# Designed miniproteins, single chains, continued (2), part 6

Each design is a single chain, and the fold is of that chain. pLDDT is the mean over its residues in the fold that is shown.

## One batch from the design tools (miniprotein)

Design m4173
Fold by ESMFold2-Fast:
Structure m4173 (fold): chain A 83 residues (1-83)
Amino acid sequence: KLTGVPEEALPAIEEALKAAKEAMDAAEAAGNREALAKAIAAALQAIGAAIEARLGIISPEEAVELAEKAKAAAEEALAAGKA
């Protein structure tokens, strides 16, 4: 998974994707479409950061920052899905 992503950015991106998956699963179980949409958006943000880092468009440091923002968005979606 995530082959070719810089090693420095890989853990942050993997954490963001894991958080997004947990948020998606929770939103689906709750039937909360808004939370599901937010969780999917967070997953797409993390995937985008991985692709841009993979292609050398952004630095590993920028990829970590984007992944951290994606993880925060996923955590917000998870909280909304439980409300």
Scores: mean pLDDT 81

Design m4174
Fold by ESMFold2-Fast:
Structure m4174 (fold): chain A 84 residues (1-84)
Amino acid sequence: IEKLEKELEELSKQVDELKQELGDLNEELAYLEQLPNPDKEKIEALQQQIEDLKKQLTEVSGKLAETLSELNKAQELEEAKKNK
């Protein structure tokens, strides 16, 4: 259980970091789009970075979901041990 909890913590941290970075890039994109002379090249570069981060987030989120499922199953087995 401790190993699964540690992996869950690390994966959760990675998801939070990716979400934060994605949020920052989305804010920068919105800021650039509202400028009087929007830099289309910079906007396109940010959109590509956002897509790459979304792919990474999907992969890490998948691992997080799997680890959470394993932890829940391990906890159910622990509860079963309480009933003699």
Scores: mean pLDDT 80

Design m4175
Fold by ESMFold2-Fast:
Structure m4175 (fold): chain A 56 residues (1-56)
Amino acid sequence: SSVLDLPLEERLALAVEAVEAMQPRSREERDIIVDYYAKELDLSEEEKEELRKRVK
C-alpha cells in the first residue's frame, strides 16, 4: 500500500527518519528538506511544525 495510507503518526515518523537520513548540513538545508518531506507525506502546516520540532 501507499505510504499515504498510513496513520498520521507513522507518516510523521517516516518524515523525521527521512529528514535525518538526508543529514542536512545547515539549518536552512534542514528547513528545505523538512518542507519537501512534509509535502511528500501529506503533512498539514501544524504537523510540519511538529516535524520541525523533532528534527535538528
Scores: mean pLDDT 80

Design m4176
Fold by ESMFold2-Fast:
Structure m4176 (fold): chain A 100 residues (1-100)
Amino acid sequence: ARVELSVASLVTLGLYELYQRRNGEPATEAEIRDELLELARRLGMDSPELRAKLDAAVALLPQLPAIEVIEGEEPLYRIKPEFLEAVEKVAEQVRRAIAE
């Protein structure tokens, strides 16, 4: 279905879907970016302009209150447990909007 979502809605849904698929395991910036691009393609939203906005949003991941950064050879990112319920509720609302 082609739906116009805000970048924030798309990022929230993509992060939550990746969290579910990985059973809460942290992901690299590249894995998160790939998930967001694939979600945009599935929704018919993929464009150069959206890709630029997604790149900017991914660069801001370490600064997001809901995101935990795990330092190492490559930084890993995950949704902080205390924000998981809030992120899930937003992601479910976005999923319902896409389905309707």
Scores: mean pLDDT 81

Design m4177
Fold by ESMFold2-Fast:
Structure m4177 (fold): chain A 62 residues (1-62)
Amino acid sequence: GPGNLRENHRQLTDLLVQQLLDAKSESNRKFLAGQLRLSSGGSTPELYREAMARLDEALKKL
C-alpha cells in the first residue's frame, strides 16, 4: 500500500544520503545525487520533494 511505498522510498533515500555524506570525491557525490534524483523521479511529487529537500540539506553540510 502507500505506506509501504513511502517507507521503502525513505529507506532508499536514507541510504543514498548517508553514502553521499560519506563520499570523499566530488564525482561520487554527483553520481549519488543523480541516483537520488532518478530513484525519486518516478515516485509521487510529495516523495520527490522530500528527497530533494534531504539532498539540499546534505549538500549544505558538505
Scores: mean pLDDT 78

Design m4178
Fold by ESMFold2-Fast:
Structure m4178 (fold): chain A 99 residues (1-99)
Amino acid sequence: SMEEEKKRQEEALERMAELLRLPLETVREIAEASKSDVEGAWAEALARSLELPVEKIREILREAQEKDLNADELLELLREKGASEERIEWLREAIEKLE
């Protein structure tokens, strides 16, 4: 049902907010702006969490996919591209929660 779909969407947004340590309102705004572009929504949310430009995050995620980087290699790439140690630790903790 539409109500069940909306509930699943809300739960996904709440999980994204928790994992990336962003306000839920920020994640909702990103999701609304991205509409059906789930990949774009994650890139925007990750950019805000890591305090990097979204275009840079999209390039990093593309490189990670092309090179089949594991989580540790992705975190090192993000560090090389200017993400702070604090923000890298937040993302590491989020990845551990997904495993």
Scores: mean pLDDT 77

Design m4179
Fold by ESMFold2-Fast:
Structure m4179 (fold): chain A 86 residues (1-86)
Amino acid sequence: GMALEQEVRERLRRVEELIAEAERSDDPLPLYDEALRLLDELIETLLTEPSRGIYVPGKGPEFYLRYLAEAEALRRRVEERRARAE
């Protein structure tokens, strides 16, 4: 539904905000850990939602696949940035 799409967008926005804050922080590791936690929760949500047959009008299961790919790519970026901060 629209609520899920809004939640996905809000979580992705929050992750980008955490990354930006971490880049300006003297202690970036907790911020990257929070970003990874949010991304893991989002990925789990996206992986379980299509199996329930819930569809967004005009988008179908492709909606979830696009956001899943975006979340997984962002997770790899956060892991790489976290490793550089250690």
Scores: mean pLDDT 77

Design m4180
Fold by ESMFold2-Fast:
Structure m4180 (fold): chain A 91 residues (1-91)
Amino acid sequence: SREEQIARAEEYVARAREIIERGGSLREALDYLSQAATLLGDSATQERVESLKERIDNVTPEQLEQLRQAILGLINSIELVIRTERGEVIT
């Protein structure tokens, strides 16, 4: 069901957040976000994930914090999409 797809997407987003917050693999976090975006059918989010994945291959250690913040921003965006789908956000 759509409710099951949204619940699974939320789980993947939560896993991505945990990985980023503990200083884990940026690639692993983006893989979870890719799965969440696919479940949500959100093409804009899919494009943002792919853009960030391209940056990983060329990021320097000094640029890691900037990339981590960009990924956290994407996580916040996907969380807002999920809350909107659940009717938890009034615009």
Scores: mean pLDDT 84

Design m4181
Fold by ESMFold2-Fast:
Structure m4181 (fold): chain A 61 residues (1-61)
Amino acid sequence: GEGLERAREAVRRAREAGSRGGEAAAQKMLDDAIKEGTEEAQRRAGEGAERAVERALRAGV
C-alpha cells in the first residue's frame, strides 16, 4: 500500500543522504509494518519513517 511505499522511499532517502541512523530507524518501521500486515500499521510506518529520517538528518546521524 501507499504507507509501505512511503516507508521504502524514506529508507532510500536516508541511504542516499548517508544517514545510517535514519536508514536503520525507517527500515525497522518498514519491517515491523510488514510483519504486522495491516493497512493501519503500513500507514503509520510511512508517516513514522519519514519523520524518523528527517530527525536523523537534522541530528547528523
Scores: mean pLDDT 84

Design m4182
Fold by ESMFold2-Fast:
Structure m4182 (fold): chain A 90 residues (1-90)
Amino acid sequence: KEEAERRAERARERLAEVARRAAELVPERAEEIVALLEIAGAQIESNLAYSLEAGRATARAAAKALRERLAGGRGTEIAEEAAAALEAVV
């Protein structure tokens, strides 16, 4: 139980850092990116409490959705960073 809670806490911290970078690099898309990361982070935390595999599957799905949602334009660079971070937090 404690290990799952610690994994969730670290995931939250990593996603918060990506959100901060999004606000700096792509302010015009920052609200959208932050909202997507908050939703993804909550889902990852919930599923990590269930199992590591479920958390990883959720992270991969969220990363794919983020890449698709923000494909093209200036948002692509931070979307790729955010997607990579989501996949790496688990």
Scores: mean pLDDT 70

Design m4183
Fold by ESMFold2-Fast:
Structure m4183 (fold): chain A 99 residues (1-99)
Amino acid sequence: EIDKKGLELGKKIREERDAYLKQLAEWVKENPEAGRAELERHIAEGLAAKDDVQKAVEHFRRATELARAMAIGLPEKKEEYEKLRDEVEGLAVRLLTDA
């Protein structure tokens, strides 16, 4: 199998990403105020960096990960954080479309 190592690496990357999101969800469940502050900080820095598309997209990506983790870790606020995630994804799409 010529690409077996590539398949194994891809699986490991997906497993590490899922483990990271789970750990992040547990952290925001224990630290909801800190999680919200980091989420808002990344949104603000992404908006401030709109002249640097790569930097802005990275901040919006981090905000999206935090919003996803908040939706998992705080199920009572799931709808709020899923809506916020969609809004942040919309900001990234608009920025990439304007670029």
Scores: mean pLDDT 78

Design m4184
Fold by ESMFold2-Fast:
Structure m4184 (fold): chain A 80 residues (1-80)
Amino acid sequence: DKVLEEIAKDLAYITEIPFEVALEVVRLMVEHLEEPLDKVLEILRREFPEVMKKMSEAFETSEKDLIEALRELLKEKLKE
């Protein structure tokens, strides 16, 4: 899916993680879009702890706020 690949490229560029890892994060979020935010955060912290650390460092904000923003972006783009 070109939309997921473009979001993954942007995420990889900003957080300085490999594209393949960013794409797996984006795909996991798509699989769990309808789940509560706390559950999505638990899964991401378990499976991608290094990504969560880099996101917090890059954006100077909470992991929760970043993941919520990414979820809303994915919901908007997938609705198109």
Scores: mean pLDDT 77

Design m4185
Fold by ESMFold2-Fast:
Structure m4185 (fold): chain A 69 residues (1-69)
Amino acid sequence: SGLKGEIEMLERSERNLRRKSEELKALGDKLLAEGDLEKAKLMYENAEGSEKLSRQAAEQKKKAEEALK
């Protein structure tokens, strides 16, 4: 599949990690509203991790797209 396959995988990874981050933030907000501060903190930390990985995938995708041109 080469570089085009890598770009497609990175695009899917970016979207999946972004969705995961949003879902974890929403879960954190729900837990915070329920008074579960410890679990809310854990969900927010995991959301930040997923967001960071999503941004890294986006950057790698951009570099791969530039290399393909």
Scores: mean pLDDT 87

Design m4186
Fold by ESMFold2-Fast:
Structure m4186 (fold): chain A 91 residues (1-91)
Amino acid sequence: MKAVIRVRRVVDLPDSVTTEEQARAVAAELAAQTQAQLRALPGVLDAHVVGRADLAARTVHLTGSVVVEAAAAEEVARAAAERLGAETEIV
């Protein structure tokens, strides 16, 4: 049986980022990096991460879903929280 882990992380935008285009590029890069890191965890079947930049708040919001076997869900959630500093929720 499969389980889904929802992941959420908020990261500050670097001070060098001054345009919405730059902010979008940073958000996309962080999302891709986070997705690759999640997919590399043992027991992960699939992972998808989306990044949204908020230039006014100077933050990037990373939101994703990780598909795992139900028996591995708690271990994967713990690994994601510890290695990525992400908030995790098993659904």
Scores: mean pLDDT 86

Design m4187
Fold by ESMFold2-Fast:
Formats: sequence, C-alpha cells, structure tokens
Structure m4187 (fold): chain A 76 residues (1-76)
Amino acid sequence: SEEVNQALKDLQEVLGKIEKGEKLDEELIEKAKNFEKNKQLLIDEAKRLNPEDADQIIADIEEGLKKVKEAVKEVE
C-alpha cells in the first residue's frame, strides 16, 4: 500500500539521521513509534518488493527498528 511504502521511506530517513548522530524532531519520533507498531506490515511489504533478499531484508528491518527504538527512548 502507499501508506506502507511511505512508512518504509520514513524508516530509512529516521535511520539516516540516527547514523549521522542527528537529533530526531517530534514528527520523526512519532513516525519511529509507528514503525514498531507496524513492524510485521513493514517486513511483509519489504519481502513482497524484494523476495530474493527476504532474510537480509528482515534482518535489516529488525536491526533498524532496534536502533530507532533506542534513539526514541533517549529523546523521551
């Protein structure tokens, strides 16, 4: 869906800021919280878009969400 595709792009944006050591603003924190709630949907959509790399995609999403969750805890 367009919503899930947008969420994947938002996840990449948040991860990019975390990797650069930039602070997350309030909007990105809310997006980050929504990634955790929608984790299974994000995984399913990513696998649908690139089934050849399913195991790697799952690992990347799980690792990314762990980083996002930790960054959100530090800001709250």
Scores: mean pLDDT 73

Design m4188
Fold by ESMFold2-Fast:
Structure m4188 (fold): chain A 58 residues (1-58)
Amino acid sequence: AAPPSARLVVSGEGADAVAEVSISDGASPEGLDAGGRVLEEYVALREAGVLVPELRAT
């Protein structure tokens, strides 16, 4: 079986763009861990002053 994965999905254009975390196996501990890593990278980029799309809960 493929390992669980997570990624940031950006939808919309320009100023209306939003980012969402997509997890391939969100019910597994490994899938939740992958999602957490993506969220940590997003927060780190925002805290560093990088312009990123707004994070939207799905």
Scores: mean pLDDT 69

Design m4189
Fold by ESMFold2-Fast:
Structure m4189 (fold): chain A 66 residues (1-66)
Amino acid sequence: SMALLREVWERALAEAEGALAKLVAATGGTGTLTVEYPRQVRGTVTAGDEVRELVFDLPLLVEAVR
């Protein structure tokens, strides 16, 4: 169901945004969020010369059905 896939994506995006916000608060740096695919979200946090990446993959269920 496309509606169910949308709900899964929206939940994953919200989780990624929450994780990014926590990491930014912990490091005192700046963060950006990039959506590579409807199934993947990447976050980058920069604090001085340190760069940290977060990668959130949605369940591979969509790929398994194909």
Scores: mean pLDDT 66

Design m4190
Fold by ESMFold2-Fast:
Structure m4190 (fold): chain A 82 residues (1-82)
Amino acid sequence: AAATPAQREAAARALSAYLKENGAEAVAALGEVRDGVFRLVAKVRNEETGEESYVLVTVGPDGAATVRDASEEEIARLEEWV
C-alpha cells in the first residue's frame, strides 16, 4: 500500500528539521510502507565536511514521526537503487 499524504508530509517535515539541525542536505531517499508504517531511508551529507550518513524516518498510521540512524540492511536497500 502507498503512504498517506499525511505520512509523507510528516516524514518530509521530520527530515527537513533533521537536515536543518545538523547542517546537512539530502542526497537520496527511498520510501516504503510496511504494516501501515511509512519508512523513509535517506542518505544525508554534511554541508561543511562532506561526510555522508544514513537516517531512517518512520511515520506510524497516527502520523507520529521519528528519526534514527539507519541499519546496514536499510542502507543496502537504498544503495541498490542509486
Scores: mean pLDDT 80

Design m4191
Fold by ESMFold2-Fast:
Structure m4191 (fold): chain A 80 residues (1-80)
Amino acid sequence: SPADVLAAMRAETQKLVDELRAKAPSMSPEELRAEIEKIVGRVMMLAMEALAQGVPEDEVVAVINEFTAEVEEIYREHLA
């Protein structure tokens, strides 16, 4: 169902953020940027799949905005 797809998207994006937060302190700025680019690509693919499966656009955008804010905070904290 769209609700199950949204829940799966939220769980996967949170997992990616948690993993990034754990790894970031041991990464160089270049490694951190590459990892961020990789996880952003993954989240965008999840967003496209969610939209294709009928998840409301507002709900998908809310997940993307939350993800983006958390990633920006992690990057800002570890900026050289």
Scores: mean pLDDT 88

Design m4192
Fold by ESMFold2-Fast:
Structure m4192 (fold): chain A 69 residues (1-69)
Amino acid sequence: MSEEQREEMKRYLMEELGASEELAERAVELAERTKNSTDVGTLLVVHGIELSREQGLKLTEFLEKILGI
């Protein structure tokens, strides 16, 4: 993943989902390693981020686009 794609993903997680900068960094690292949107969603929920069904679907679509899945 490029630096620009990492920053775009961090920004989305922080601004749209309310993740902390530390949590967003961890989520980006996990996404690069596993390339699995479900793993990222699980990490966010375990760390207290509330995801509606619509937010979860948008996150999945966004991650799949960024990861090229």
Scores: mean pLDDT 81

Design m4193
Fold by ESMFold2-Fast:
Structure m4193 (fold): chain A 99 residues (1-99)
Amino acid sequence: MKKVEEIKEKLKEILEKNKKELEELRAKLKDLPPELRGLIGSILAAKLALEIAGIDTSGLSDIEILKKGAIVLNGDEELVNKEIEENKEEIEKLIEELK
């Protein structure tokens, strides 16, 4: 099983494809509070997980990307749905601050 090597190559490909988005993200991160930087990191990780799983993210909101990506990463759909719903107002507030 060379699953780790396959995942590494997939991640590299996805990172190269999203290079412009990552550069724009890095430029924004330096001027943001730690909480917003954490949110952006989570959204990016979730988006990468969805792309590895072959899920199109182009029509998804940031909160939908977070939710679906977290489900892909940890497999506990009920826990992810509960945590997103319980923190929905705070997450939406942080996303609004990103605009």
Scores: mean pLDDT 69

Design m4194
Fold by ESMFold2-Fast:
Structure m4194 (fold): chain A 81 residues (1-81)
Amino acid sequence: SAAASLLRLARDILEAVERGISDEQVELAVETLRLVAESMGFDAEALAARLRELLRQLRAGKISVEEALARFEAWVREQAA
């Protein structure tokens, strides 16, 4: 499903950030996810903004990768309903 593809990309980004990839690579990955979301009829700007918020919380040590993914999944499912 479209939601499953977006969640896979979001998981890959979150895990890569935890492994310490560059900010430039993070932005490229977020832009890729935004384009995929747009092609599937999602609000790509809102989706990218939500992912960036979760990435900021993850980098600050406030949430885990699993928590960030769960929050992103809940948000995506709510938008798809």
Scores: mean pLDDT 81

Design m4195
Fold by ESMFold2-Fast:
Structure m4195 (fold): chain A 75 residues (1-75)
Amino acid sequence: VDYAELARLAEERREALRAEAEAALADPEAAELARELLDAYIEELKALAEGDEERAAAARARAEELGRRVAELLE
């Protein structure tokens, strides 16, 4: 699997999801957290492309934490 190419494709798909989230989230703080969440997902894919499993795991943990924060602000 080409994780670098997958990261580019994920970036396109995450941009669409980000637009949907911005439409649902009027809170600027939630929008900023959603941006950080996107960055964490892309970082995980880049780490996997480099074979850095430890960095990939750290990025995934960060994405889970940020995703939970966004969900809390949504409700």
Scores: mean pLDDT 72

Design m4196
Fold by ESMFold2-Fast:
Structure m4196 (fold): chain A 82 residues (1-82)
Amino acid sequence: MEQDVTLRPTSSGLYGAVTAPIPANTPATLRLSGLPAGPVRVAAISLETGEVFPVVEAEGTTATLELPAQPVETRYLVLAGR
């Protein structure tokens, strides 16, 4: 499943967004936009389990994050910071 996700600045200085629900047993490719310019680290956190998925490093305002299939329908909190 592919999903476009626009990150927005938060009060803590991180950029964040929550994904739409991803169906069970479906891997996801997140196309991220709205990142701050320069080097940032991006992580996805399962809102169901709290599991943190691989941190990627990105430069520029866009990134792609690939997430494994989950046994249940899953929403992720995507966070970006320096």
Scores: mean pLDDT 81

Design m4197
Fold by ESMFold2-Fast:
Structure m4197 (fold): chain A 72 residues (1-72)
Amino acid sequence: PTPQQLEDDILVALGLIYVAIGDLDEKRGDYESALKSYEKALEIFKQASSSPDAQKGIEYVEKKIEEVKKKL
């Protein structure tokens, strides 16, 4: 893989970790912490915006951010 592909893969993995944290916080009813984790995931996925996996991550977290904001 190129250095760019490796960087994108690492960013996608990190973004997915923050998605998992956000999902856990949401299940606990901690919507404020869930929102912060999803916003962090969105920032990370945007750094790998050329990756199809990052694009799917962006779509997922944007939807989750909107859902969580309705519960605040």
Scores: mean pLDDT 85

Design m4198
Fold by ESMFold2-Fast:
Structure m4198 (fold): chain A 84 residues (1-84)
Amino acid sequence: MVEELEKKAEEAAELAKKKLLEAGVEEEKAEEFAKAIEELGKEAARRIAEEGPEAIDELNEEVAAALKKKIEELGLEEKIREAS
């Protein structure tokens, strides 16, 4: 379970990086955002393993908040808004 969730986090990170690069984001910023997705996803996978699947909804909110903060730190708000 954890290994499969970690793999999905890696896949999500690669997809996000590809989308950001296609939108004209600098490679360094796209890579940093992708790493944040991967790290947050792997941490969520570990917590699900420890706390059980009931934690999924709460972790989704925490991950979304952390990603929003990372978007603001990297100045990607407008690029992501345009991609939405």
Scores: mean pLDDT 76

Design m4199
Fold by ESMFold2-Fast:
Structure m4199 (fold): chain A 86 residues (1-86)
Amino acid sequence: SFPEFKELAAKYTEKIRELMENDTEENRREIIDIFAEAYGLSEEEKKKLYELYRLEQEGRLEEARRLEEELMKVIERRVKEMEEKA
């Protein structure tokens, strides 16, 4: 199962790289969807990732930074859980 996950993760990493070459709203949403699926994020957490992008686009940098710090803690926890299961 873990080797299959590594292969899938490599495929998603390449897809994310391609999407990051053109920072559009559509590409950002697709990147967020890939991250949400990969890290097992809830719909609520996924909504917060879309909100972060919106805040950055609106120049609300202080609010964006606070939300980013909150989301990074969630992602770091998920990464740790995945590493402990490996």
Scores: mean pLDDT 68

Design m4200
Fold by ESMFold2-Fast:
Structure m4200 (fold): chain A 80 residues (1-80)
Amino acid sequence: SLGEESALEPIRRSEELLKESKKAAEEKFPGRIEKLKKAIKEVEAIKKQSLAAGDRKGVEVAGKALEEIKEMLKKVEKEE
């Protein structure tokens, strides 16, 4: 149980950050650009840690989340 929870943490956090980023971008939240930039940095850190740990699934999920959040940031920056 404990080991399974720990192994899923990078995946869960990456998915959480992606979900929060989508909500912030869609709701046109004040400070959404700053929130998206913070999410990118956090997901990049998760990806780096997962890579160092040999967690291939964590790297893949974090990588996909990172690309989606970066794409959202580009769209939001064009609107501002």
Scores: mean pLDDT 77

Design m4201
Fold by ESMFold2-Fast:
Order: structure tokens, then C-alpha cells, then sequence
Structure m4201 (fold): chain A 75 residues (1-75)
């Protein structure tokens, strides 16, 4: 099932705790840092892909890839 960016953002908000935990575990960072990275990655996704359609799995992979890029820049 394909989602708009707005629908995917709503899905992330409903499941925020799970996304933050997964991101924190993947990068070995605090939940506070993971929460900030998630917000920054989501803002970037909205800016670049605002009119695109994608699956939840595709959206998750895009967000996690972008969060990783942001995290590397901060080191």
C-alpha cells in the first residue's frame, strides 16, 4: 500500500516511540539524539519528496538513510 508523505508522517507520529528506538539502536545514540535525527530526516523527506508516493517500508528506509547521513555530518 502506497502512502503520501503526509500519510507517512502521520504513521511515523503514531509509531514515534518504535522509530526512535530503532534509530537509537542502529546508530548507538541516545533516544533524545535519535528523536532529533528522526525529526530532521522527516523534514528533509517532506521537502524533497512532498508529492511522491511510497510504501511504509520505502519511507522508513529513506528516513533511516537520511538520518544516517545527518549523523555522519555531525561527527
Amino acid sequence: MQYTVAQFRAQVQRNRAAFVRQLAQRFGVSQATASRLLDQAMADLVARHGNDRFTVAQGRDMVFRRAGQIYRRQQ
Scores: mean pLDDT 81

Design m4202
Fold by ESMFold2-Fast:
Structure m4202 (fold): chain A 83 residues (1-83)
Amino acid sequence: KVEELLQRMKEIFKLTDEEIAEIKSRIERVKAELRANPDDPELRGRLAYEAFKLVRSPNARDQAIGSLLLTVMIEEEKKREEE
């Protein structure tokens, strides 16, 4: 799901491979922090707040990145609950 959203963003915003790599790096950082601290609600709140700041940006690309990061957090939470 996250990979599909990232591919659609590449098509809609005509992102370069460098820009896609930057977004992927940001996704992997969020995943790593969530996986290292699964029981830390403050860390989760901080990551959600940072994603929400992007969603509230006047820039459509930033809004899309924020939505993508929130989707990453939701998918990681689902994986945790299924284990």
Scores: mean pLDDT 79

Design m4203
Fold by ESMFold2-Fast:
Structure m4203 (fold): chain A 102 residues (1-102)
Amino acid sequence: DKIKAIDDFVKEIIDDENDLVRRVVSIVAKYAKKYLETGEDYTEELVNDIKKLAELYELSEEKKEKLISVSLKYYKKIVNAKDASEVREELENLKKEIEKIL
């Protein structure tokens, strides 16, 4: 179950020390889950939430653009994942790429 894989991954990262990494992953997971439940595109909402988060953390324009780009990339990968295993792999890859930006 792809939705269960998303929920399980979000629970695993709740105690991660990097608050910004947790919040970005949680936003991507939230909209990927909504897509899987509804079939609706949440691309605009995802971009807006990441922009607001980047502004809250006073990130540079370069980091903000990278964060938006990576979030969109993994949102698309997760919603197009073939199974729960691929969902988990893409969430782990997202977390690693966010850590490199920050």
Scores: mean pLDDT 87

Design m4204
Fold by ESMFold2-Fast:
Order: sequence, then C-alpha cells, then structure tokens
Structure m4204 (fold): chain A 96 residues (1-96)
Amino acid sequence: SAEEAKYAATIILPIGRPEDSQAEVDSTIKRVTEAMKEAAEASVLARTPTTSLLRFKFLTKEDFEKGLETVMKIAKELGRDVFVEEDGKLTLVKPE
C-alpha cells in the first residue's frame, strides 16, 4: 500500500517452504497474529513463493509500542529486520 500509516510495523516472514522451516513459519505466523491484539489492521503487502510482507497498523501510540516490542522479539528470533512507520517516517530497524 502507498498509504502512510501514523503507526505501523512490517515484518518479512518466510512462507511456502517445507522441510524444517514449515513448523517455524506456522508457529511464527500464529504467534505474531495472536500477539498483535493491539493491531487495528493486518495486511499482506507482497508475496513471493518463499516470503510474505505482513503489515500491522495501530490506532494509538500505546498499542504501537506494545505491538512493536512483540514484532521486534519475533524479528530477532528470525534474524529479520522490521520496517517501522511513525508519523509519516519510515525506518528500517534491526532488532537487538
């Protein structure tokens, strides 16, 4: 989507690969979806045969901060970066 959000976080998830990664993908998607109770909207921005971009939009800064902590924890576990949108500013963040 070309529309900027006041508060959003986008994570790249691996998908569509069997073998030892499938259980991690399923577990990660479930964990992110269940943990993002603070998200007002979740959308898939792009897909390839092996990846998806999931964007979570938040209505308040408090929900955004709580949701972002969860996204950052999962991103660190997966070795992935997160695109953070706040007040029209897009930042690529590496979890530490």
Scores: mean pLDDT 70

Design m4205
Fold by ESMFold2-Fast:
Structure m4205 (fold): chain A 87 residues (1-87)
Amino acid sequence: SMEDEIARALAGLDAMIAELRASSSVAQQLTVLTQLLAELEAELKRLEADPNRDPSLSPEQTELRKAILRAQIARLREAVAELEAEA
């Protein structure tokens, strides 16, 4: 289901964030996570501006991709805000 795909994507993101937290300084974590956030926000903006831009994706696949991007962006914004409060 869409919820299962979103949950899987978020679990992968959370694992990556946990690894960064264990191996990197707060400043390094902020750099990596803010860069990733900007990339995902740009990708979502492109898909929203032209949902037919990639003819290899069905409408359902495009909606799933947007849903995953929105969930990942929300989680990254939360993670960045938590780190900024610690800095």
Scores: mean pLDDT 85

Design m4206
Fold by ESMFold2-Fast:
Structure m4206 (fold): chain A 75 residues (1-75)
Amino acid sequence: MEEEARRFAEELAARPLSPRAAALLEELKGRPGLTPDQAALWAWLQGLSAEEVARILVELGASPLTVYRAYRGLS
């Protein structure tokens, strides 16, 4: 599981952010008190896909396991 999560996060990090994910990431960077779970929920509520939410979490420095769990939970 952890090795799969790490590989998933590394592969995902190599993909470019969608324009909407990039815009939301800049907004989230302005809110340093947010946890990864709160950031994921906010992105999901804005209509982002599971992949876009997971990609934002990578940029915010979330652990590979957190990234993978968010993707799986929102898929």
Scores: mean pLDDT 78

Design m4207
Fold by ESMFold2-Fast:
Structure m4207 (fold): chain A 68 residues (1-68)
Amino acid sequence: MEELLREAGRLAEKGKYEEAIKLIMEGTGLSELQAAEVLDRAYDLHLYQGKSMVEALIESARSLLASL
């Protein structure tokens, strides 16, 4: 899980959003809609809390999985 989320974060930093969503789905088992929500939340953490995209994406994914 964590290795795929780290790679998804790196892809998101490069603007490769569709590839990032696919890796989030593969690493977590989430639907495409839920993976897109993870990515959106990660951007909020990156922009407003100064976290790296990799750190933000892992935190966002863990938070959503804990809410299921």
Scores: mean pLDDT 82

